# Designs tried in a protein design run: designed miniproteins, single chains. Part 100

Each design is a single chain, and the fold is of that chain. pLDDT is the mean over its residues in the fold that is shown.

## One batch from the design tools (miniprotein)

Design m3467
Fold by ESMFold2-Fast:
Structure m3467 (fold): chain A 66 residues (1-66)
Amino acid sequence: MAEELAKKYGILEALRALQAGLEEVKRVYAEKGPAAAAEVGRRLAAELAPLLEEAQAKAEAAGLKL
């Protein structure tokens, strides 16, 4: 199953973190407007970059091309 493969390569954790971050960006946008939401989005991108790099490294180690 796709979820089992995502878990094996660490992608599921990265996707869950992204989903939670997008929910927070939506909430901030509704409450504080686009400038505050953009700042939260920039922080989210910085926090997710290492998780995405680790997921890619695990996928490459398993011989998977993304």
Scores: mean pLDDT 69

Design m3468
Fold by ESMFold2-Fast:
Structure m3468 (fold): chain A 147 residues (1-147)
Amino acid sequence: SAAGLEAARRFLRTLARLAGASEEDLERGLELLDAIAEGDVERVKEILEEEEIENEKLKELVLELARRGDPWGLVRKLGESAFSTDDEYLLEMLKLFLGKETAERLMAEGVDRARRLVVLAALETNGVPREVAERSFRLEKAELYEM
């Protein structure tokens, strides 16, 4: 829906700002969300190749979301990945949203910080499902200090 696309775009703009992504990376991520919303499976495939997405399950997920016209579903899956221990999958998701260079930099700076930026972007945009936001507090390190 138009509302789902606008929510996904707001999330990406917030995440890109918090992550220090370039304007080019932001424009690429927005193009991905638009292609998913339009069901442009061929453009989605091109973006997956350009960003060197290797994870076959992620590729299958993104193509299925494109067939359904569900860009918000991709934001939901990124939110869920912030709560997993699968750092490789989180890297691949971040590459998809922010580009390879920004994603690799964030992971090198610290996976816990990268996870917190995803959660913070979700909270700031008011477009992420409440259940995903509520899970963020349960997955903080044993010392609950800052998000």
Scores: mean pLDDT 80

Design m3469
Fold by ESMFold2-Fast:
Structure m3469 (fold): chain A 89 residues (1-89)
Amino acid sequence: GEANKERVIEAIRRSTEEVVALYLERGHPATAERVREGTEREIERLRALPPPSPERAERLIAGHEATVERVRNMSDEELELRERDARKK
């Protein structure tokens, strides 16, 4: 139900805060801003849609957790490419 939707949104917010902190710590503020913008749009879409199934909710949460891990392990080259792309938009 709605409680499940709010749980997913809360998990997405926590993972996004971790990703944003990682980008800021490594000196990529434009990428951090794009991540915040993207997450706000995803949350707005989730709020407009029916609550996800329990299985889909777990997949969404796991996907965002996987993104945190990916960013922690991202190369300096990939970070620089993302930052350049983020600054163009």
Scores: mean pLDDT 86

Design m3470
Fold by ESMFold2-Fast:
Order: structure tokens, then sequence, then C-alpha cells
Structure m3470 (fold): chain A 60 residues (1-60)
């Protein structure tokens, strides 16, 4: 459905922006590559979880 497509697209856009923002912040705050990746993993997993919840609501 168009609603599902929008939700998926918004989640992908948000993940892309979050990865870039987190990478830039990590460099600014002098994080290690490993520390930056851990934050990226955490943020992207949260976005994916929210996407799944929204899709489940649309499907109900």
Amino acid sequence: SSEEERVRQEAEDLKERAVKATTDEGKQLNWSEEETQEVIDKVTKQIERQEKERLAEIRS
C-alpha cells in the first residue's frame, strides 16, 4: 500500500541520515571507530523496530 511504502521510505531516509549524523558526531567528539559503530547499530535497530511497529499497525 502507499502508506506502507511511505513508512518504509521514511525509515530508510531516517537511517541514512542517522548514520551520517552519528558518524560526523563521533568524529567531532573523538569517538573510536568501534564506539561510533556501536551507536550506529543501536540507532538503526531502534529505527527498524519503530518501522516494524508502524507497519504492524497499518496491517491491522
Scores: mean pLDDT 84

Design m3471
Fold by ESMFold2-Fast:
Structure m3471 (fold): chain A 58 residues (1-58)
Amino acid sequence: SMSDIQKMIELMRLLAEATEKILEYRRLYKATGNPEYLEKIKEIEEEFKKQAKEILEE
């Protein structure tokens, strides 16, 4: 349905944005060794999980 198509588009957008941010912080962690970047990755993962759940369930 159109709602299913819209959900797919939103999920793809969120996944792309989260992936890009995670890859950037992973790169920064590899370059600097600063554990703060690992914390940022966890924050992004948790936020993505919440948003994805909202899209899929509601």
Scores: mean pLDDT 85

Design m3472
Fold by ESMFold2-Fast:
Structure m3472 (fold): chain A 61 residues (1-61)
Amino acid sequence: SPRETRNAVFQEAVQLAADLVAGRISLEEFRARIEALKAEHPEMRTLLDTILARAEAWVAS
């Protein structure tokens, strides 16, 4: 269902953010993977852009 897909994509984005914070992936890899999720799920673009912007702000801090 669309709700199940949205929840799965959100959980994947959350896991990517956790991996970034833990140092398991780079910001470059995180950005690339979020951009891929945006391409596959354009309906979630605004949410994924918000997650990416917050991650970039966190790394810059």
Scores: mean pLDDT 86

Design m3473
Fold by ESMFold2-Fast:
Structure m3473 (fold): chain A 100 residues (1-100)
Amino acid sequence: SVEDILFEFVEELVKEIKKHFGDKLSEEELNELKKRLVDVVERLLAAGASPEDVLKAIYTTFLDFLDEKLAAGKLSQEDYDKAVEILQKLVKKTVERLEA
């Protein structure tokens, strides 16, 4: 289902961020990220939002999280750029799955 694809996207995104930045981000910070993303997906799907609008909201929510961690000195600019690359690759893969 569309819901399953969107929740699988959130799980994969958090998993990839943990894999690359688990030495810099605490388990509590990773759990906060997952909660923010899950809450956005649930809220927008309940409101009848399109999958494209849900993905845009996930993108914005994730960038807000990265901005906070960069400002706190938890991530470097290189880490930020890498996290955005991970997001963009997963968004592309998820869009291809939603169009199939």
Scores: mean pLDDT 88

Design m3474
Fold by ESMFold2-Fast:
Structure m3474 (fold): chain A 100 residues (1-100)
Amino acid sequence: SDELKKLLEKKKKEDHNKRLEDLKTTFDNVKGLFNNSLNNLDIDFKKGTKDANDQIEQMRGLTGNAKKLDDDFGKEMSKSLDDMINQYNNKVKELQQKKA
C-alpha cells in the first residue's frame, strides 16, 4: 500500500540520518584526540607525530565511509580533515625549524 511505502521510506531516511550522525560523532571524537596530540608535540614529538598520523588515518577512513553514504556530507568532512592536516604540517615545520 502507499502508506506502507511511505513508512518504509521514512524509516530508511531515519536510519540513514542516524548513520551520518554516528559517523560525525566518531569523527569529532577522533578530532578531539588529534588536537590533544598536536598540543603534546612540544612534550613528546615522536609520540605526538605517531598519534596524530594514526588519528589522521582513522579520520580518512570515516570520511571515506561518509562519502559512500552522502557525497556532500563526506566532502565537508574531507575539507575539515584537510584543514587539520595543514595545521599538523605547519606545527611540525615550526618545531623542526626550532631544532635547526
Scores: mean pLDDT 87

Design m3475
Fold by ESMFold2-Fast:
Structure m3475 (fold): chain A 84 residues (1-84)
Amino acid sequence: GRAASEAMGEAVRRAAKAAEALGYDPQTVGDTMSRAGEAAGLAQGGPEVAEAVRKSALDGMQKNGPEGAAESGVRAAREAAERL
């Protein structure tokens, strides 16, 4: 629903800002967060999925850069959706 979309949007914005602070290219960050956001949207999991995506994407980015962030974020969204 709308609350889920707003929570996901906020999580994506916070993740992008943190990634930029770590020196990642804005375009690469945008692409990574878009992929994670799409996965969360398809999961329809609301704030819980959005928060899981945000945390996993940031952790993945710190470990393996933007590609790791996308992979971790998508995985977290799918796992959260499967639990709903």
Scores: mean pLDDT 62

Design m3476
Fold by ESMFold2-Fast:
Structure m3476 (fold): chain A 65 residues (1-65)
Amino acid sequence: GVVKVLVASEEDYDKALEEAELFKISLERAGIKAAAAVAVKHEDEEETKKAEEEALEKAKEELEK
């Protein structure tokens, strides 16, 4: 599955990325294929949606490898 995380600020991004990677490793050890999609909320709602979509696309590509 995909671990999707949206954070409120850039400062939270690095921490969320590390936590998502640890969660992904835990899922993979349980026999579940997983990829992490972490995005930062932007001032513009359209930019936020675009960032989320890009992160999800990358996560889906990683799952389909």
Scores: mean pLDDT 77

Design m3477
Fold by ESMFold2-Fast:
Structure m3477 (fold): chain A 72 residues (1-72)
Amino acid sequence: STLVLVTPDTPLPFGTPVTVKIDAPTPQTRQGTAGPDGTVRLRVPGVEPGAVYPATITTVNGEVVKGTARAL
C-alpha cells in the first residue's frame, strides 16, 4: 500500500467522514476522514508512487467533491 494525499477542490471541514474514489488505471475506493488542513490521507494499493490521479470525494451527506490524489 502507498500513502496517498487527497486534496479536495473545495476544502472539507476537519473530521468530515468521506469515501474517496481514486481514478487510477485500476480504480480504488477508500474511506477516510478530512484532516485539519481539509485534506485526506489514505493507504491505497495499486497506485504508482509519485503519480497523480483524479479523485472523487463523497461526504457522509452525499455531497460530491472533485479533487486530486497524489501517491507518495
Scores: mean pLDDT 82

Design m3478
Fold by ESMFold2-Fast:
Structure m3478 (fold): chain A 115 residues (1-115)
Amino acid sequence: EPSPVERARRLIEELIARLEALLAGESLTPEALEEAVRRAREVVETVEAHADELSPEELEEMARLLGRLGAVLQAALDQARRRGLLSPEQVAEAEAVLDRVGATAQALYDRVLAA
């Protein structure tokens, strides 16, 4: 069975691909975005819990993946906002998760620079 970090990497890659496809097809739904926000939170929690176990190369790779996830999730949130797919409360929750994704990516880069 893959490690928690390997599962997180796979989840990030799958989530990026899914969100990119939904954005390109203009097929983003409230349910898909809510699931994406929930999965992004789970991934961030897993990465934060296991960051001390990662090599500098793995930290940099994970930081890049989280950066890509943040960019795609921001694009999805922007499209959802334009289409009126989310309540103000759901937008605030998504923005909080986006901020946490960015903060976690930065923390991983800081660990690489300190190594």
Scores: mean pLDDT 86

Design m3479
Fold by ESMFold2-Fast:
Structure m3479 (fold): chain A 95 residues (1-95)
Amino acid sequence: SSDLETLREMLERFAKNQVDVVEEMVKEGKKEQAIGMLESAKRIYSQFSDDPYYQGLVQMFDILIDGIKNDVPKEETLERIRKVIDETIARMEKQ
């Protein structure tokens, strides 16, 4: 539906912005600070575990953290995030 398409676009924009911020921080030598920021956001959103939207955000933060810790290429990280967005939209369609 158009509403779910808008939500997908919002999640994709949010994810892209997070990846860009993380990439900038890592380039500045702030790898541990980037991880700390993402772990803090994950902790906050994990409090809303019954909501598929926040479940998707938590999974996205896990992918970003793992990407930093294991030096995963940006393109592979974005592909994994895209799959989480697809799964999140599918879960929300069933509500």
Scores: mean pLDDT 84

Design m3480
Fold by ESMFold2-Fast:
Structure m3480 (fold): chain A 65 residues (1-65)
Amino acid sequence: SEVSREAARDIIAIGLSLETGHEVEIKDGKVTVYLAEMDKEQAEKNVELIKEEAKKLGLELEVVE
């Protein structure tokens, strides 16, 4: 159901936020990443991890600085 899908996506978003240190939302058919201030190399690696997860979910990725 839509509710079950939304709940599963919320759990994934929380997990990605905790793993990467960026704020991650999955809403309205897309993954949105709000970039935290951190080392540039680490930030880029963490965004790539989120990109791979978005690809697995079949969702578009938006990166917000």
Scores: mean pLDDT 79

Design m3481
Fold by ESMFold2-Fast:
Structure m3481 (fold): chain A 100 residues (1-100)
Amino acid sequence: PAAALAELQAYHKQYADISDILKKLEELGLTDVVNDYYKTHLAQMDRIDQLTADLEAQYAQGTISLAQAQAQYTATIRDYLATYKAQAEKLRKTLEEAEA
């Protein structure tokens, strides 16, 4: 509920920052850095999709409770958001170094 909405809003703000940074990096000719980010982002999305399928299968088989599935999903999304933040910070540092 309220906590999940706050996390989603924080994610959207972080996404907006990354979009601007990616545009500036591309304008500076650092296309390899931009492409590496997108490749990593797509891989993370694939992992989230696979985990979601695995958790749904475990719940359907009765090997975990709904509460356990929701807790594991929430923890995993938070871990992926932390990874996304680390990559955003790497992009920010790359832009700062390129503009120096």
Scores: mean pLDDT 74

Design m3482
Fold by ESMFold2-Fast:
Structure m3482 (fold): chain A 105 residues (1-105)
Amino acid sequence: DELRREAAAEPGPVIVLRAPEFPSDDASIALGALLLSFRHGEQEQVLALLAELRERGYMDITVEGGRHPLAGPASAEFDALVAEARAAFARDNPADLEVVVRFAE
């Protein structure tokens, strides 16, 4: 929730990903890789992992203030969210932050 509070301080969409909301071990493994990549300043690797999570069938991504459902495997809405998140990340020295993406069941 520290991550969510810090993300909420910035205007615009943010992605909130939490391990406790993942239903499987595969999702937990993906979370570990995502956090490690972002902490080491590999922002593009983080975005690639977010795309991989979409391919695994996660249907919802929570943005600040709301739920944003994905439409099928080639969701333009998801790609737009990722691009907006990348722009937001670039403002606040994202290399030292954890990425949080929320998937609703």
Scores: mean pLDDT 46

Design m3483
Fold by ESMFold2-Fast:
Structure m3483 (fold): chain A 66 residues (1-66)
Amino acid sequence: SLAEAVAAGDREGVALEITRLAKKALDNGMPIDEVNEYVQKLADAAAAGDADRVRELAEEMIKKSK
């Protein structure tokens, strides 16, 4: 998962998982501007090593695609 990649310091895994979340959100009809905001927040949290924050943001993004 994205949070696991962040906790492991796996930069390539983080980039891949953020890309996958963004594609899923777009496919589910999330506006591009909102997707871009989440991608930036996820990237910032991942750079800080904040796995808990990354998990919260990913879950929020998934819930908003309801």
Scores: mean pLDDT 81

Design m3484
Fold by ESMFold2-Fast:
Structure m3484 (fold): chain A 67 residues (1-67)
Amino acid sequence: MEAAQRRFAEEVERAAAALGASPEQIEAARRAVLEDPTLPLSELARIAGVSQSALSRALARAGEELA
């Protein structure tokens, strides 16, 4: 349970950073995932200060890209 939340939080952190989110927004988004793993992507994107579509694409890309 906690390990899966941690992995998702790490992916959100990396995706938000790649999209140019501030350190404060990245930290807030990571904390939100750890506190409520059922948060919709729209709320996570709002907290991170990035677009929902960009965050969704970055997360999907992180899962598929190996290099």
Scores: mean pLDDT 74

Design m3485
Fold by ESMFold2-Fast:
Structure m3485 (fold): chain A 66 residues (1-66)
Amino acid sequence: LSPERRERVIEKAKELADEFGLTEEQKDIVLANLELLMRVRPDMSEEEILEEIKKAIQDIKARQAA
């Protein structure tokens, strides 16, 4: 990803985390997963990365409910 696309994806991920009501600690987990995904899968599109992050957010929320 270009630096501009990377910043845009990070901002969208933060917006999704806020929308789902994540804590600061949970947001850190989401951002760590985002950075790992971008490093391990540099072939992924912006849309594919955001879908994986959305799944991670949903998984975190499910774990909090348990």
Scores: mean pLDDT 77

Design m3486
Fold by ESMFold2-Fast:
Structure m3486 (fold): chain A 70 residues (1-70)
Amino acid sequence: SPASEEEIRELLLRQAEELERQGLPELAAIAREMAETLDPARGLLEIARLYAEQGNADAAEYVAKLEALR
């Protein structure tokens, strides 16, 4: 059965709590934003931007591709 919006939101919030516990507050913030908006494309773009800022060339290429789709 397809998950309800509330069920998906709850899963994202639980993931955010685990990310905070693991010391990944920036990823936790993105997961919380995804839970509020239910926009996975936006969340994936923000994750890719975070890694691109840290010098990941593959993430930078992914950001360019995702932005071209919008």
Scores: mean pLDDT 73

Design m3487
Fold by ESMFold2-Fast:
Structure m3487 (fold): chain A 78 residues (1-78)
Amino acid sequence: EAALAKKLFDERKAEVDSLKEELQSAPATNANKLIALALQAIGLLIEIDSDALLSEEQKAELKSEVEDLLKEIKEKLK
């Protein structure tokens, strides 16, 4: 159980890091790409919240990172 939760946490963290890399390479003028990244981030947030294996603390950490990503996307869309 603990080993599976850690593996899942590491996989979710890798997904967040991948979205962060895409956001860093996305030009601010590409609104369609930024909107697509925002939708992917929202989807990931829902998946994290619905996950039965992740602890509340692990969910809070991952959600915080996704929320920071969404905030950065919002700033680029201004």
Scores: mean pLDDT 80

Design m3488
Fold by ESMFold2-Fast:
Structure m3488 (fold): chain A 92 residues (1-92)
Amino acid sequence: SEIEKRLKELLERYKKEVEEVKKTSSEEEVKKYVALKVLEGMAEAYELLGYEEAAERYREIARKLKEGKISLEEAQKKVREINEEVNEELEE
């Protein structure tokens, strides 16, 4: 319940930030901004759940995307890999 409440508050905060960025940014810049906020939010969520390695990997992806070292597509691929690994750990 406490984790769910914090995640909801984080999502609402990010939604408001995205709406502000939409007013002054291109579609590509908005997509990148949304991706960065999602990556940062997922890192915080995984840290709260005790998945510190997953959280660190999300932060590294966010850093590389922010610095232009990886594309949005590469960032999305890496996120899928992390989520698949976490799901496998939870199942078996």
Scores: mean pLDDT 76

Design m3489
Fold by ESMFold2-Fast:
Structure m3489 (fold): chain A 98 residues (1-98)
Amino acid sequence: ARPRATLVSIVLHGASEEETQEFAKKLREELEKAGIDIVGMSAYGNRIDILFPTREQAERGAELAREYAKEQGFENVDVSLAPELPAHVTEELLAMQA
């Protein structure tokens, strides 16, 4: 069976691009401290996309992201998971890590 990666998308409604970039940087550090592995992260506008190597790590990362956003004072935050990626898309995203 091919590896399955899980995408988590975070939208910080009303945040500037600068606020979103700062949040993404700090969130990455918090994920690393919590022992949660990431394949990659991108931040643009008010959105952050994070690719996790497993669904279990994505679920943990999503929960941490929700709690951290609330602690940082973001009132309107959407966190969503895409647990099922097509195998060819998952392979391409994992190849970007190598």
Scores: mean pLDDT 74

Design m3490
Fold by ESMFold2-Fast:
Structure m3490 (fold): chain A 97 residues (1-97)
Amino acid sequence: SKEEEIARARALLDRYGVPQEFADALVELAEKWAEKYGLPVETVLEMILTAYRLYKEGYPEETIRLVVETGAKSLGISQEEARELVDEVLKLFDKYV
């Protein structure tokens, strides 16, 4: 069920130690893209969390953009929409991290 998908996504965020407001925003973003492309929420969220780990480790924005864009494209997201997802992810990192 959708409730079970969200519960698993929340458990993943707890493992990463993500604060509640940031976790809420990440789940909302992951659900949006998961629904649009017929992907599991956890799959989209794992991709974003990989970028988040690198962002916290101090990797430059260009590296974070490449990781998100490459991950999105590997999931079948178009080039233009992958770039939109990159911008949305970076806006969340700038706001919450």
Scores: mean pLDDT 84

Design m3491
Fold by ESMFold2-Fast:
Structure m3491 (fold): chain A 69 residues (1-69)
Amino acid sequence: MSREERLARLKREYLDFLRNLEKLSPQEAIQKLQELIERLRREFPDDGRARELIGHLELVIKELEKELE
């Protein structure tokens, strides 16, 4: 599988996750987002698109953490 295909698959997993986000607790959502960030850092080191996606995921985590206050 190409690097492009693997990145596209991870992006699809993220979109599917977002569609089901309302069914998850904020804690479960944060955990899954952290797992995706770790996978992106491991599989796509120094990839600009992966870095942009990681940045987006980190912003979503921060928003969810505010809801836990």
Scores: mean pLDDT 77

Design m3492
Fold by ESMFold2-Fast:
Structure m3492 (fold): chain A 81 residues (1-81)
Amino acid sequence: EREELIERAKERARELFERLNLDLYDEFVRALDNEDLVTLADVLRQLALAVVDNDPSLSDAQKQAIRDQLDQYVAKVRAAV
């Protein structure tokens, strides 16, 4: 159920953080467990930026557009909480 889905999400996140060499997994798990949406948004932004920066199929313009959009989402989360 919900707990099982959360554990599966944590396992997938761990693999992704390891693959991208990001030391953010512990912060991500702590933010999820504490319902710290601001920290969760910041960790997810850093993860998304690392994925984008390591994607050779994306142009520099596409990477910049994604960075700008992620910054807007984090700002909205910060304003909402």
Scores: mean pLDDT 76

Design m3493
Fold by ESMFold2-Fast:
Structure m3493 (fold): chain A 81 residues (1-81)
Amino acid sequence: SNAEKAAELGIEYAKKGDYEKAVEAVKKLTGADDVSAGAAGQAVIHAAKSGNRELAVKAARYAEKGNTEEAIKMGQEAKEA
């Protein structure tokens, strides 16, 4: 629920060019640390460009669980997509 909300709000901010607000939405809704939230935020920003909402939700979910390593990996995958 929170991960899906984070992805949805983050994608909306990213579409407006508000990348800082996209990352803040992930951080606030998931409670993730700066590193995990930053990685998931990058995935959300790239998902807004590519339409890959599923990847954004997965990244936010990893950040929410405190799985920093997987959140970083998802952010990098989103950037390469």
Scores: mean pLDDT 80

Design m3494
Fold by ESMFold2-Fast:
Structure m3494 (fold): chain A 94 residues (1-94)
Amino acid sequence: SLKKGDLQKLLEIWRIPDPEKAGYELGKWLVENSEELRKWVEEKRYDLFDFEIDSVVRFLENITGEKLTPEQRDAIRKGARKGAEEVVKEYKKK
């Protein structure tokens, strides 16, 4: 179940006005907190990763009442992959 702290962090990321930067922070935070998401990114399973990012975005749209444009959604996905890849690269050094 979603914890209060997780929701607060997601809302802080959602408030970032640049959607690519918001996506970057989202992908980074999710991969730092999920071994499964790290594995998907490491294995280049971007079909699964993008689906998870889209699911989180829809959740945030539903609770905030805000709707993103297709361009904003694409920018979030692009940023999220970049942020996630940087975290995976760091974990490979450990």
Scores: mean pLDDT 82

Design m3495
Fold by ESMFold2-Fast:
Structure m3495 (fold): chain A 99 residues (1-99)
Amino acid sequence: MLPVLTPEEKAYFDALDAKVTAESRKLGKNLDFKGHSELLKKMIKEVEAKYPDNREMALRATGIALRGIGAFEQAYLETLKNSSKEEIEELKKKVEEKL
């Protein structure tokens, strides 16, 4: 078990988890792999800047990143299952233009 967070720390991580999950689903639906990678890198750097040299806070950030990866994967798989061949090709082109 990770140690108990203060109310301020809990509010910060709850807000961060909700934000990363929502953005991950949005990026996954759009097959935006580059945007998702940048989102996770930015989130990890933000936590490291706020809690320097804190292993437990780094583990919490990692947990948020793993949940974000799962949310992204679910969203892009749903997009692929529900999209026509033409829609998938258009989404791939949009993603490649962002890479």
Scores: mean pLDDT 80

Design m3496
Fold by ESMFold2-Fast:
Structure m3496 (fold): chain A 64 residues (1-64)
Amino acid sequence: KIPKKAPKMSIEEQIERVKKGELVPAEDSEFGEPAGYYNKKTKKLVDRRTALTKYPDDEIEELF
């Protein structure tokens, strides 16, 4: 198929898109929700629910 489903995007580009209010899939999401947080320890985007329930002590940066 010609259309690609997922672009090859750096973590920095994904963070900037989330900060601009775009819906970006979280790489580390148990719930399939869009990214809203960056986990500095794992260096992955996480959704809000995963950030608050799974990583309470991690260095998590809110992107909104």
Scores: mean pLDDT 70

Design m3497
Fold by ESMFold2-Fast:
Structure m3497 (fold): chain A 103 residues (1-103)
Amino acid sequence: DLSAQRAAQQQASERLRKELTEEGLKRIDELEKKTGKKHPRDPESLEEAAYSLALNKLLEEGRAQVLGAGQDAVEQQVLDQNLVVLDRFESGDTVTAIVAPMR
């Protein structure tokens, strides 16, 4: 039932990313009100900034973690620990992934 696990992880990733973006957008609105500094208003830039703020908070709270290894090792750990991938960066043969437990 590996296919079922992957499907569940994909659905959880989509839900969590949406929730984090919504929380980040609320924070951006609060920061703009407090500081008077404006964020970009194009949807892509605004959502990217919102998501980044929410991810940083999850990392600070220990609710997300960073995995750094080869592609296969990261994928295996994601499956073994039932994690959700929130962000992914490639540098040569190394993958850095920001992951959280499935909801």
Scores: mean pLDDT 77

Design m3498
Fold by ESMFold2-Fast:
Structure m3498 (fold): chain A 65 residues (1-65)
Amino acid sequence: MDKKKAEIEKRIAELKERGVLKSATITGNKITLEIDSKSVGRQMLALAEAVEASLLGFDATAVVV
């Protein structure tokens, strides 16, 4: 679990650095990704990350703002 969580946190940080995410919150097993609507061409990257996190057993949600 810890290794998978660290990998997900790293990938989320990279998406924030690239301007795809406006915010991200991780609370235990729950992950919420807030996608910047101004990054229209990159929204799919954040959605793919939320799907991957869900497949790894996290409660992941992605919303566009």
Scores: mean pLDDT 71

Design m3499
Fold by ESMFold2-Fast:
Structure m3499 (fold): chain A 104 residues (1-104)
Amino acid sequence: MEKFDEASKHAFRATFLSAILSMFEKKGVLTKEEIEELKKEIKEDYEKAKELLPSVEEMKKNIKTRSERLFVLITFDMLSLAARHLGDEELAKKARELTEEVEK
């Protein structure tokens, strides 16, 4: 699960930056360049999280506590939210499918 902890950090950053972007876009305080930079950072953190994630089967095998299960589920929810914000509907769908797979 060590790789999962690192993946979770990247997923959290992607989701957090997505929330910041959504809030400040609505307020009209971000420039086009700042929006593009934040989207780039979100995508980089999202891709890093995907790269570091163990297989669903490996994650299920390592889930021994409710806290561990919640961290896995939250990580996939974070990835789904970040993918949706990036406008990548296919990646968002895949992340949601992974969440459903882990919940089984």
Scores: mean pLDDT 71

Design m3500
Fold by ESMFold2-Fast:
Structure m3500 (fold): chain A 90 residues (1-90)
Amino acid sequence: MSVEEFIKKLKDLIEKYNLDDEQLEKVFKELEEIDPDLANIFRLAYKSVKGDVNAYTALAIEVTAMDMEGKDLDKALKIIEEIIEKVKKE
């Protein structure tokens, strides 16, 4: 997928699951154990959803870097969604 599609889907996913502060912290920690880059982009996406314009810019840079380095954005989004769903059900 494109960088723009990834960011849109990630932000939509965060809004859809409506995680509380405790659930957000669990998602962050689980992602950080898998890949610190995924934890960072999740944190930036969450801040962007809350209206932080600077977080959106940082997110776009980080996701573009991941794509340029050959990281699979479809796989990254799937991992994030699976962790969110796991934490939401716990």
Scores: mean pLDDT 84

